# Designed miniproteins, single chains, continued (3), part 17

Each design is a single chain, and the fold is of that chain. pLDDT is the mean over its residues in the fold that is shown.

## One batch from the design tools (miniprotein)

Design m8560
Fold by ESMFold2-Fast:
Order: sequence, then C-alpha cells, then structure tokens
Structure m8560 (fold): chain A 120 residues (1-120)
Amino acid sequence: DSPAEKLQAFLNRYVDATQEYRKKRDYASYWRVYEALVREALKDPELAEALERYLESILPVIEEMGDPFQLGLIYYTLGLIAERRGDLERAREYYERAAEYFEKAGMPELAEELRRLAEE
C-alpha cells in the first residue's frame, strides 16, 4: 500500500474503533483503543511519517477548536513518533503538552502517566 492508502486505512480503523466510546463519552476506553492502534501503526515507518505530517497539518485547526482530549491524542502521537526516532527531548516536550491537555480533558490519571513518560 502507498503511504496515503496506509494513512487512510489507519484513520478508518481509528474512527470505527472509537466512535461508540466517543458517543458514550467513555474516554478511558477511547484512549486504550487509540493507544493500541497508534502503537501498532507506528511499527510501519512509512505510516509513521504519513501520520506525523497529517497530524502536524491538522494541529492548528484542532487547537482553534479547543478540544483538549483530541489535542492530548495528537501530542501523545507526535511524542511517540519523536521517541521512536530517538529525539528524546522533543518527545518529552510533546508528552508534557499531552499531559496538560489530558488534565484539561478531566483525565488526571492519564496526564500523570504521560508526565512519567516525559521524565524518562
């Protein structure tokens, strides 16, 4: 598959896997499913690069919308990509941003986990 086809397949799986949890406002289950999907996706370097570019392109729009949970997911994903590239300082910055947004989203336990990742 092309990088664009891989990205579209990931986005389709993400929507399908999370839509019921979004409707129920079950953010804990949403996070667990998202985390599993992202960790699997990032094993493919082409998909990781395509996902990074996609997330960087939508980030200003999502920031304008002010959805803290979605911002937390984006920054977490960017942090994981940076970490896998060996850019540990950039990964830490992204994990700290993710923690701030998950705190604002009412998910303090998740924010604490992300702060621990930022300390490593």
Scores: mean pLDDT 87

Design m8561
Fold by ESMFold2-Fast:
Structure m8561 (fold): chain A 83 residues (1-83)
Amino acid sequence: DVLQRVDNMINQATQMVNDIFDNPGMDMHSIQQQMLDWRRRDPRMYDIFVDIMHMVVSGNSDSQIKQRLNDIRTGMVNRSQLR
């Protein structure tokens, strides 16, 4: 089910973002290495993670991030229906 897959991906991506921000002193090399490893494991989930991470780093509010995640979800569902 596309909706269940998207929900699982969003949950995984948000968990990783939370882990990174729970350790604000984490150095850039460690973050970059984790991102590369993550990308190799789950490239689709990596794209969602990067999008969320970009919003958090840019100072977007929780509600804005939630809206973006909803846009990603609807976009994936609409793409599946279109194709």
Scores: mean pLDDT 67

Design m8562
Fold by ESMFold2-Fast:
Structure m8562 (fold): chain A 68 residues (1-68)
Amino acid sequence: MLSEEEKQKLKDMVIELARSTPKIKPGDVLKKVVEVKDANGNVKYYEVSVTVLSKDEAEIKETELPLP
C-alpha cells in the first residue's frame, strides 16, 4: 500500500500536471504514468487519472465527500 508521503507526492504531481497543461478545461481527463521511488530505492510505476471539474461540479463534490 502507498504511504501517506507517497500519496501526497502523487497528489502534488497530479496538481502540477494539471497546472502545466495549457489546453486543460472542465470535462477533460488527464492520464499519466508516474515513477515513484519506494523505501528500498526501487522505482515503481503508477497510472494516475485526473478529471477536471467545473466550479459547480467541484462544489457538489466537496459537499458529498466524507470528512478527513
Scores: mean pLDDT 65

Design m8563
Fold by ESMFold2-Fast:
Structure m8563 (fold): chain A 101 residues (1-101)
Amino acid sequence: VAEAGREAAERGTAAAIEGLKKASKENAALAVGGAIRGMGDGLDAALRAGSAEGAAAVGRRYAEEGERAAKETKDGDGIGSSRAAELGAGGAAAGGLAAAL
């Protein structure tokens, strides 16, 4: 579980950084919002599952979606950059939570 959480956190963080590189000021608030939502979703999933596995699964999903958005950002898509920052940060938060549990 800790390994899966760390992997999700690392992937989510990388996606968030790609989004922030494109528009750091605009996307900073979205990254914070994404982290709060990812942590909430991760905690809810962990409580429902009775284990950190729920949070790890949420983190992985967010990180995968953030990585997809980060690829769109490389094409100059501003929408992709905001999505990468928000979803990547959510993956980092939920994955980090899972690793800490």
Scores: mean pLDDT 77

Design m8564
Fold by ESMFold2-Fast:
Structure m8564 (fold): chain A 70 residues (1-70)
Amino acid sequence: MSEEQKELILEGIESILNSTDDKDVQLLLLAALLKEFGLEHLVKPIGEILESTDDKNEQLERIRELLDSL
């Protein structure tokens, strides 16, 4: 995955997390975004991150680390 694709995905994720406080809606929108990039296998670990903390900044940081591990 290119650095430009990682940045676009991360911007999309940040937008989703900021659009709603409903974690079920966040996960639904994240699943749609990840599927578009062929990263549907990340839905489960990202869902676990959303459940682990209510801090959107911490969620985004952990998701960034997950994407960087690819």
Scores: mean pLDDT 81

Design m8565
Fold by ESMFold2-Fast:
Structure m8565 (fold): chain A 95 residues (1-95)
Amino acid sequence: SDNDRRRSMQLITQTFTLMTQARTAIQNGDSQTFDQYLDQIIQTIQDFIDVESNSNIRQDFTNQVISFLQDMSTISDPSQQVRLQDSIQTIQQLS
């Protein structure tokens, strides 16, 4: 529906904002804030999948998120890398 499409677009924007904030937390050495943003990212993606019925849009968006999280792992410590990998697996199972 039009309402679901608008909500889908809002959740896409919110997810990218949260991912940017998570990356900034890694760069600042703030692992606690990183974990909090990562939990919010997962929740926002779950909400997105629930409202987005278009499989091409779901696949494109989840692929973009996975790519972003993989890029974040290159600047992460080993514990953050494990957390990112677990999040990637969760997203793959949801899509």
Scores: mean pLDDT 89

Design m8566
Fold by ESMFold2-Fast:
Structure m8566 (fold): chain A 66 residues (1-66)
Amino acid sequence: AELEEVKKKAKEVAKETNERLRNSPGTMEANAAVSKEAAKKMGPLAAKLRALAGEAAPGGNPGKPL
């Protein structure tokens, strides 16, 4: 379930970023702003992917108590 949610959110961020870039005048400032927003949104998603891959802090499956 979580992997599917992360994939869905990542696709949404990518789609939104591409749409913003397509509508952007292509200036360095505009591209930097879009990249900054994408990085802020993708950072947590990357962290969740690492957690799902078993590289997170000790705790086992988040669906089950320790």
Scores: mean pLDDT 68

Design m8567
Fold by ESMFold2-Fast:
Structure m8567 (fold): chain A 85 residues (1-85)
Amino acid sequence: GITTLDSTWSQDDLIQQIVQNTGASLDNARTVMGTINGSIDSVKSVVDSLRSQLSDQSTQGLQQGGIAGTYGNRGINMTQQIQSS
């Protein structure tokens, strides 16, 4: 509270509580970072699987340098998707 710090709290007790709260926050941050790293590895595995599936769907193969090849392949995929619906 802004107007009542009870005079029974020592300065050392306040410092100790701040140190303990800061330590707990740092330990929490380490645990969260471990969880995030595990999630990134899982996402990478899913992305690699999706890349493999997209490669298998390319019936003409993209030879580097063909803008017409990229748009032609997209047109074929859209037509097949409509016919399978």
Scores: mean pLDDT 57

Design m8568
Fold by ESMFold2-Fast:
Structure m8568 (fold): chain A 86 residues (1-86)
Amino acid sequence: ALKKMEEEKAKKQKEADEKIAQLLAQGKYAEAEKVRGEMDLYIGLIDIIAEGARKGWSSDERQAKVDALKAEVEAKKEKAIAEALK
């Protein structure tokens, strides 16, 4: 399970890197930052699931961690897009 999760993370990261490079070549800087945010969220969600299983978090505790991650990723994405458009 863990090894397959790491392989999926690596595969998704590579696909995201290729898509980001393509978007940057097209001058789509805001869209590239959106893809980065999606990857940060995906990796963070996997880490929350793994840590939650390890520490025995309740569904409510896991949801609180997911909500915090979503807020952090969204704020970081908005800031990066604003900077890219200046």
Scores: mean pLDDT 78

Design m8569
Fold by ESMFold2-Fast:
Structure m8569 (fold): chain A 103 residues (1-103)
Amino acid sequence: MEKVRRAWLEDLELALKELEESEEPPAVSLAEIAQAVIFIAEERGDEELKKRALEINKRAMLLLIDESLKKLKGTLTEEEREELRKEREELYEELLELIKELE
């Protein structure tokens, strides 16, 4: 498990750099990063960190579902795109705080 845990930390660092370089960080990437934090928290027995990561993962998944449903009704409006972008930015900031706790 330690070898896998180290790989997850490296994957998290790469994913964060990709999000920083992305014009619009996708909700699926935020969910995947939160899921990696959940696995690391479980290996550490950190119940508080796991609960926080689960909430962020859930919110990212709901955001992904909402975006997908809106796309099924047609193209996203500028207002819808801006609102989704704001929610992704908020989730990204919360994920950065969680990753600091992994230390």
Scores: mean pLDDT 71

Design m8570
Fold by ESMFold2-Fast:
Structure m8570 (fold): chain A 80 residues (1-80)
Amino acid sequence: SAEENRKYAIELFKKELKKLMDELDVDITNSDEQKIIADAVREFAAWVEANPDASREEIEQHVKEIMEKAKKRLEELRAS
């Protein structure tokens, strides 16, 4: 069901976001790093609402893309 897919997507996103934040030592008190994380959360929320019938494979792929985008933004920020 759409609700089961939504729950799966949210739990996967939480797990992957925690891994990213832990692995990259994300500083949530840094306003620029906080914004990158907030943008990732917002993009995920919008995508889940727009794609209620998404398959598990589609959910996994999109979560991966959001995490890779956030990682790239953090790396670019830290290289500045």
Scores: mean pLDDT 88

Design m8571
Fold by ESMFold2-Fast:
Structure m8571 (fold): chain A 63 residues (1-63)
Amino acid sequence: EERSKEFYEKYGEEIAEGVRDIVRGVNATVRRILEQRGGSPEEKARQDAEFARIEATLEAEIA
């Protein structure tokens, strides 16, 4: 979509920050659900590692 491309070119940094905030929020929510469900320390560590990888990938994509 050309509309989206022009929007991202104009507001790219603001959008990037918004996306990072959303990703962090989702990660925090998932971690909370795992904790409520009695997730093992191993499962929590795995999720934290996956989220860190997703955030690193996102930064590489938007940088």
Scores: mean pLDDT 72

Design m8572
Fold by ESMFold2-Fast:
Structure m8572 (fold): chain A 90 residues (1-90)
Amino acid sequence: SREEIKERLIEQLIRLGVPEEEARRLAEEFVAGLDEAQLAELEEFLSRGPISESELLRLLNRLGRPDLAKRIFELLTERGVEELRRAVLK
């Protein structure tokens, strides 16, 4: 179902480092905007197992949501910078 696909996407976003609240908002916005063919493509993509950041960003661009790809990239980049900063300070 659309709801099940949304929950699977939320799990992958959290695994990649997107904060839970943002992951839920982004997944809801993205999934709500998909037609049946796009939803089937997302379901197949999620069925392949754990996804990489680059694979997810390419899918979002392919499904016509470069705005969401940019938002996710920025969130993950901010997380990476913060992790590096914490590692250097220790």
Scores: mean pLDDT 80

Design m8573
Fold by ESMFold2-Fast:
Formats: C-alpha cells, structure tokens, sequence
Structure m8573 (fold): chain A 60 residues (1-60)
C-alpha cells in the first residue's frame, strides 16, 4: 500500500510541476501589470492540487 501511496503522491507532485512550468511560460510572455484569466485559473488549480498533496501527507 505504501508504494501505491508514494506513486499517487509523486503523480500529483509531477502534475503540480507541469502546471508550474505552464504558468511560468504564460507569465514570462505577459505584461506584469495584468494577469490573464488563463494564468488566474492555473494558479487556482495549483492551489487546489497543493491542498490535496498537503492533505495526503497529513493523513500519512
């Protein structure tokens, strides 16, 4: 069971890294005075995923 939990956690962390890279590319090309709706949605998705990772770690 631990191996399955570790794999699931690793998959979520990898997804968070993918979202982070996508956000970086968006922000790198955007005007710092404005945040696009796409960047805002991505930040919200990252926050949800981070909360899920923290909850799983706390439950372990």
Amino acid sequence: AQAALDARLAARVEELHRLSRKLYEILKNEDPNTISPEAKKLLEEMRRLDAEIRAELAAS
Scores: mean pLDDT 76

Design m8574
Fold by ESMFold2-Fast:
Structure m8574 (fold): chain A 69 residues (1-69)
Amino acid sequence: SKIEEAAELAVELLGITDPVSRRVALHDIRRFLEEHRDLSPEELRELLRSLGHSERVIEAYLAAHELVA
């Protein structure tokens, strides 16, 4: 599915290679993207920034969000 492809892209961009960490990250990122897919890129960027994420993490999420928007 598009949401699964998006979560995989985000995990790849974040460089998460450990199998256990990757599985947890895929689940969490998929859920986050599914809950926030209706946000604009600007709204998503501001949300992620308000949550304390680095620019690297924000860009990974935005790239993934583009696949499901």
Scores: mean pLDDT 85

Design m8575
Fold by ESMFold2-Fast:
Structure m8575 (fold): chain A 60 residues (1-60)
Amino acid sequence: MSEEERNAVLNAVGKALQDLGEDASLEEITEAALKYRPDASREEVEQAAKTLLDAIAANR
């Protein structure tokens, strides 16, 4: 997977977080992010979503 592909997935997850809010579930964020990047694998999107949600939780 290229760095460009990874950045696109992270951007999709970021958009999903902005749409749904930080209290949305991992599954809700993953599904919303897949709407922005339907060609991405669910596994990659879920991992990116989990990483960002964990980072947000750590900042509290």
Scores: mean pLDDT 77

Design m8576
Fold by ESMFold2-Fast:
Structure m8576 (fold): chain A 71 residues (1-71)
Amino acid sequence: SEEEERGERGFRRIVAAGYRDSADYHEKLADELEKLADEVSGPLGEKYRELAQQHRKLAEEDRKKADEVLA
């Protein structure tokens, strides 16, 4: 029914919002890790940049999941 479809759409919007919040969190962590990498030298800076890149990928994946849930 229309009511059941409306409820399902509402639930999907909540799930999508959760993925978007997760993506925003990962992007914020990546920004902070890149800032830390700029403040240190040597292998530790490289590790921070690698972690930042991993968080950027997680953010991209979460945004794709949000889009898929709403498809």
Scores: mean pLDDT 88

Design m8577
Fold by ESMFold2-Fast:
Structure m8577 (fold): chain A 62 residues (1-62)
Amino acid sequence: PLYLITTTSDIVATSPTEVSAKKGATFPAQDVRQVSSTTLEFLGPDGHRHLIPADKVTVQPL
């Protein structure tokens, strides 16, 4: 993966394209982009794009 996304708080998905995760969960990503002021989109190892709150994660380039 090119990026590691780490959650800084618990996240509950409100739509099918969003992820649910507990604080400290990690998601490897091939691509990460900001799609709105509050939302990031990332390409997961499953080959699917997922939405996650920008204010509840850190993104580390690998």
Scores: mean pLDDT 80

Design m8578
Fold by ESMFold2-Fast:
Structure m8578 (fold): chain A 86 residues (1-86)
Amino acid sequence: MNKKIAKDIREAFKLLDPDNSGEVPGSEFAKEAIGILEVHGYPLPEELKEKLINSKKMVTKEEVEEFVKAIENGEDPVEVLKKLLL
């Protein structure tokens, strides 16, 4: 499960960064990550989704790799996403 989430997140980042800039808007990353987490059985409260989607942060490839490693190590994907974007 966590390995599949990590793979789906990495692919989503690659699709959001087709020019290989190494950074994507946190709002766009949040939309993709929320969808991936919900499909894998991690539903998020609507209030939290709104906060994540309204993130003004840029998310780097390095931050995404740290995010996926935390998930692969068994950390709660929702809590890791909150730390990344909030």
Scores: mean pLDDT 83

Design m8579
Fold by ESMFold2-Fast:
Structure m8579 (fold): chain A 64 residues (1-64)
Amino acid sequence: SEEDARRAAEGVAAMPPGGKRAAAGALAQSGGVTSDYTAESAARGVAALPPEEARRAAEGAVAA
């Protein structure tokens, strides 16, 4: 839902820089997301973004 997406985005935004990087790494993993809360929040946060920003975030997550 839009409300859940907003909460997820806020959760990702509130993470320390290290936490955001770890969440991005988890999103890049093949086979999907583990049940760890930070990875799930990051995945929903990215999914909640407009398509252009979601693409940018995904590219950033897998850039290296």
Scores: mean pLDDT 51

Design m8580
Fold by ESMFold2-Fast:
Order: C-alpha cells, then structure tokens, then sequence
Structure m8580 (fold): chain A 64 residues (1-64)
C-alpha cells in the first residue's frame, strides 16, 4: 500500500487532517511502526489529538 493510500485510510477512519495523518506516519516510521506511551504523549502535546486517535492511526498503519 502506498503512503498516500495509508494517509487516506487514516483520515477516513480517524477524522485527522492530511497533515496530522502524515505526521503520525512519519513518527511511526521513525519508531519502526510502534509508538511508546511517551511518543504518544508528545504527539498529543504537539497536535492536540487524543491518545485514542493516535492509537487508531497506528493500527491503520500496522494493518496497511
């Protein structure tokens, strides 16, 4: 699956913007597809997203 296709799926399933979905994908790539609790908390502070939204985006990435 292309990165663009993964972004579209995250947007559709989580309600995130394209920029927010891309940021989460970049963080997941940096962390070999898995975000620690500390990384999730940093993203929440940077973006204002909930932990649930970030976790759901991570599941979409992992299943793509």
Amino acid sequence: MSEEEIIERIMALTGLSREQARLIIEKLKENNGKLSKEEVERIMKETGLSGEQIDKAGVVYATS
Scores: mean pLDDT 80

Design m8581
Fold by ESMFold2-Fast:
Structure m8581 (fold): chain A 60 residues (1-60)
Amino acid sequence: MEEAKRAAEGAEAGARAAAELGYDRGSQLWHDAAVKAREAAERGDAEAAREAQKESGLAS
């Protein structure tokens, strides 16, 4: 679960950064990815956490 925890933390940090910068659609994408990553990490779903991490990496 370390990988899932790291993915969730990374996605959440990205969501916060995008929101602080005022990206309308970018912040929505990062926020969505962060929520998915955190929920996946909390329930021990490593696969879902990886999917959320990929989404955060593709956010623009």
Scores: mean pLDDT 65

Design m8582
Fold by ESMFold2-Fast:
Structure m8582 (fold): chain A 98 residues (1-98)
Amino acid sequence: SAAAALEAAAARGRALAAQYEAELGPRFEEVLAHMERVGAASPEAAALLKAHLERRDELLALAEQAEKESPLLGEVYLGEAARSLLTAYHMALGIEAE
């Protein structure tokens, strides 16, 4: 059902948010500084990192709007925002490793 699908998506969103808190939350300033250093070395990397950060901001705004009508949908958008930052950070680590 649509309700069961939304609950499953919200559970995945909570898992992503938990991963973000475990990996990045306490070190957010360090993470941003690392991504900025990687971006300074590569214009292509800078463009990709910027796109992921802009997507995070868009998803955070959508989560705030959604929570008023559907807390579960809000959790989905929060999880996707966490995914965007996790993706950006992992991409930055991969680029620096090369």
Scores: mean pLDDT 77

Design m8583
Fold by ESMFold2-Fast:
Structure m8583 (fold): chain A 89 residues (1-89)
Amino acid sequence: SVEEQRKAGEGLVEIHREYGELLLKLVREGKLSVEEAREKLEAITKHFIESLENLVKAGLISEEVAEETKKRLEEITKEYLKRLDEIEK
């Protein structure tokens, strides 16, 4: 159902946010550079977006749900990229 598809999209958005928080933590702890964290965040965002597009092409999810999820993933990515750039240490 569309409701089940939206729930799956919500889960993906939550995982993406948690990954952004993890990257921020690792950079603040000196375990990861800002550049490496940025590359990892961009790579996972691209992978999730491509996966959503493939699911639409396969007829497994609606284009509407995929577009809603993609927009939210892109907004989270922009937020965390900005936060990574603001780290002074």
Scores: mean pLDDT 86

Design m8584
Fold by ESMFold2-Fast:
Structure m8584 (fold): chain A 74 residues (1-74)
Amino acid sequence: DLAEIVRELAALLGLRLSDAAARAAAQELKTFLENHPEFRSHLPDLDLELLLELLSQDAALEKRLKTILARHAV
């Protein structure tokens, strides 16, 4: 569940998301990953550990996720 992964990642960053915000953030992240061939193949097997690994290796993905979280975090 990508929404759960996004919520766990936000918590690691000291952010809290409502269930609705986590689902919205997950949908935006999913759309970004689907539009990038290098990440699309990882979607079926994506967990928190794999997402953290991808974030450590790709600055564009990291920037996008930070933007998504900032938009949805209160």
Scores: mean pLDDT 81

Design m8585
Fold by ESMFold2-Fast:
Structure m8585 (fold): chain A 78 residues (1-78)
Amino acid sequence: MKLEEEAREAARKLMADIYEAMARLLEWVKASPEEVERYRKLADLFRNGTEEEIEKNSSEKDLEFYYSLFERKLKLLS
């Protein structure tokens, strides 16, 4: 439904923006290239990936946060 799609898009955008910001911060502090690449891949996953790919490649804690954002946005739109 349109409300679920809008809530999902909003939650995915926030998750992607958070991971992109983390990648930039890690790059700025000269953290390992592996960690920077990992966060860039997570940002791209939430931006362009499928829900199945997100579920498989995200930690349980990150998925709980993502679903929390989705649920909260959906309630505001309902």
Scores: mean pLDDT 83

Design m8586
Fold by ESMFold2-Fast:
Structure m8586 (fold): chain A 65 residues (1-65)
Amino acid sequence: SEREERREKGREYGERHLENPDPVALYVAEKLRKIGDGLQRSLEYLKQGKEEEAIKAGREGGGSK
């Protein structure tokens, strides 16, 4: 069936990529993680009314300091 064929193709594709993970994808994922962490900290500070700390956390997460 078509669904089974696509599942098999997806598994083969995944197996090749698991053997050699894309370093560019890993780099982008790490950058996005840092941005996400900074934004989460900014939101926590905003909930506390600490705008200055929120701005600092957002800049650090975005790679700017």
Scores: mean pLDDT 65

Design m8587
Fold by ESMFold2-Fast:
Structure m8587 (fold): chain A 59 residues (1-59)
Amino acid sequence: MTLEEAVDVLSERGDLGGLLRASSFLSVSKQNGISVPEAAEAILAGDYERANALFDEAL
């Protein structure tokens, strides 16, 4: 699953906190030209610690 797909799902759920977090990760992903699909799954599960760790490792 892509971060863009995760943002769309969170937007449909009305999860504003998740949406803001996912949008932040998407911005970092696009700015740095990286892709972390595993982080999208973590964000959808509400596991932001795992998402942060995955992004930190990819950067």
Scores: mean pLDDT 77

Design m8588
Fold by ESMFold2-Fast:
Structure m8588 (fold): chain A 95 residues (1-95)
Amino acid sequence: LEAQLQEVAERLREDLYKIADSLKDEKGSKAIREAGDKAAEGIARARTPQEVIDAAQRTANDLLSNPDISKEDQERAIQVIAEATGEAIRLIRAS
């Protein structure tokens, strides 16, 4: 389980970093990278579905409240987080 959650976390970080790299705004790019690092850490450490949901929700709230990130980029980042959240919950439930 731990190694599998770490793989999900690393993939999430990579996907969010790719979104950040596509942004022309430096502040928005940094915010997405920071959110990605926090979400990845939360997922890697999670041992219950609620811990995954809590980590994802905190990250989603940070992204949605940030005016330096466009609505389109917020939605893209939230989708990537949702996909990683679902996979992490599936892995925990299977363990």
Scores: mean pLDDT 84

Design m8589
Fold by ESMFold2-Fast:
Structure m8589 (fold): chain A 88 residues (1-88)
Amino acid sequence: KEKERKLANLYTAVGILLAAAVLEGEITPEQAQKIADLVRKGVKAYEEGNKEEAAKYFREASTLARQAGGPSAQAIAGILEEMAEIVK
């Protein structure tokens, strides 16, 4: 339960930071959509018991956030990498 709670909290933080990154111009709406889609795929994989796939999706999303640049985008990348470690 604590693992799921931590994942839920980080998932919420990513959503808030994606909105902030778009508002600040760090990430385009199209980039935010791609990141959000990968995060949703990661969560779905985790729910289905595919831990390795979940970690891969979170890391792919982290890479896209890192490529965008800026402080909110870097924070998103860090949170997504943490989510990838948690789902193992």
Scores: mean pLDDT 86

Design m8590
Fold by ESMFold2-Fast:
Structure m8590 (fold): chain A 98 residues (1-98)
Amino acid sequence: SLEQEVDEALALMKQSVDAIAKSSTLPSVQLSYQGDLHYQQGQAALEAGNYDEAIRHYQAAIDYYRQALSLETDPFRQQQLQERIKQLQAQIEQIKAA
């Protein structure tokens, strides 16, 4: 079915992205990738109305991004990580205020 073909394609794409991240010799990139996974889980929880779960995943994403930032030597990736942390902190405060 089309649904099975789409699910298989998404699984292959996820495996490809995961393999690239795992093959990276830069610990900062691997930590940033873990942050991205938690961000995606937080977004899914938020869309489902599970606000406490969304906050937990966003906090985990921030923790991984902070770890990545502490090891990052590239100024452009440092700026990207700092902006992601700031955006997620703002999102957590918005959820708490709602």
Scores: mean pLDDT 82

Design m8591
Fold by ESMFold2-Fast:
Structure m8591 (fold): chain A 86 residues (1-86)
Amino acid sequence: MPSPREALEAARRQLVEGTAAAGGEVRELRLEVLEETETSAVVELEAHLVLPSQGEVRVRMVLEVEVVDGKPRVVRVLSVEYERLA
């Protein structure tokens, strides 16, 4: 249901807003659509984040995006990998 652009934007928004809420900043972000179905898209996200308590970290997430009430939203987190860069 979501277009590839809508799915990528929903995943980007989820990470950026979540990072900002934690007092951090997104310094690098890469997004790719891995799979599309009639109702959802699966997006892989890789990000370089700066967090106040942890410094620089790299995260890789796989997210499922659906259109809910006319809006593309992340509905499920399928995987999370976390690496501290220093």
Scores: mean pLDDT 80

Design m8592
Fold by ESMFold2-Fast:
Structure m8592 (fold): chain A 65 residues (1-65)
Amino acid sequence: MLTEELAKAAAESSEGAKEAGEVIRELLKQGDYEGAREGGEKLIAAGPKNGAAQAVGGEAVRAAE
């Protein structure tokens, strides 16, 4: 599961946001749709001004729908 602490660290850079996206993809692959959505929401909340974090988080939430 993507923790709030990990999401905050990932939201500080575009590279970190992509790495968080890989964690979320692994959750989706395991069928943890709720964990993937929560991870995406945490990434969005942690990086409100980071476009990469917003994009990755939004894709994760959409994929978990």
Scores: mean pLDDT 72

Design m8593
Fold by ESMFold2-Fast:
Parts: sequence; C-alpha cells; structure tokens
Structure m8593 (fold): chain A 67 residues (1-67)
Amino acid sequence: MTLIFGTEDGRVYKVEDAKVGETKEAIDLETGEKAEAKIVEVNGRMGAVVTLKDGKVLKGASSLVLE
C-alpha cells in the first residue's frame, strides 16, 4: 500500500509499500528530497514519523492510504 502523509511543518511525503513497524524511504512530493519515515499505527490508522537528514524529527499530521 502507498502512504501519503502531511507533516506539521506543511511538507507532503509519499512512502511506497508502507507497513506498520517498518522504516522506509519517504519522498517529498514538492522537492523530491528523500527522508527516513518510520511507519506507525495511531488509534487504528496508519501514520508516519519522519527523520530529516539534519536529524530533525517531524510528526505526521494527516495521512491517506492508497490500496
């Protein structure tokens, strides 16, 4: 399944073959920049926590699962 999620700072990322508990590459849909995303489950919904190259951690604010 493809996960698309927005972060609290207004970025939008895509993760392909997203599974809860896995760490995957996330692609910034505006810049094409790669980041690391840990896929999490919160209140029965799939979400993500993004770690940027500078070590900053961003929480997903909204998410959409495709397939």
Scores: mean pLDDT 77

Design m8594
Fold by ESMFold2-Fast:
Structure m8594 (fold): chain A 118 residues (1-118)
Amino acid sequence: MMKILLLKNEGELSQKAEEAAIKTLEELGIEVIPLENVGAGELMALAEKENTPGLAVTAWEKDGKYHIHLALYAPDPSRNGRVVVVYEAHLEADNLEEALEKTREAVRKGAEVYLEKS
């Protein structure tokens, strides 16, 4: 079974984006392992050690728009298992519903890119 480490953030918007990401990954048959109270560096170290991808999703509001940043980290066999950014997206939306839909789409695309390189 495929699994992915998910970096948990305390921000309310980030939490909603994370929930959308989790649902999308679970629909794809991917087990999600949430990591609380860790930073991106710790996520990358665990991803390398466990030979497992890691996902970070951050959401914020600026100038009346919703912003989502998504980064998928994975061990690269061509770099002796060193963690690299496999997929990255910055998304903008005019409302929360659109932001969550775009988050789900980006998660699907990131998972597809990871599977093609695995």
Scores: mean pLDDT 83

Design m8595
Fold by ESMFold2-Fast:
Structure m8595 (fold): chain A 60 residues (1-60)
Amino acid sequence: MSAEQAAKAGAGAVELARAVGGSEEAIRYGQLGQKYGEAGNAEKGEEYVKKAMAELGLPT
């Protein structure tokens, strides 16, 4: 995914984790995905988004 997509997906993962009572780990990974995506680091952004999704039991 692009850095912009990783930022958006990371933010979405944080919102979803908060809405469903997900783990603190899911929230942290989502925040990291958003921050790396905002910084233009697509690879790191995608890595942390996938970790957040895995913590939420979602397909990566």
Scores: mean pLDDT 81

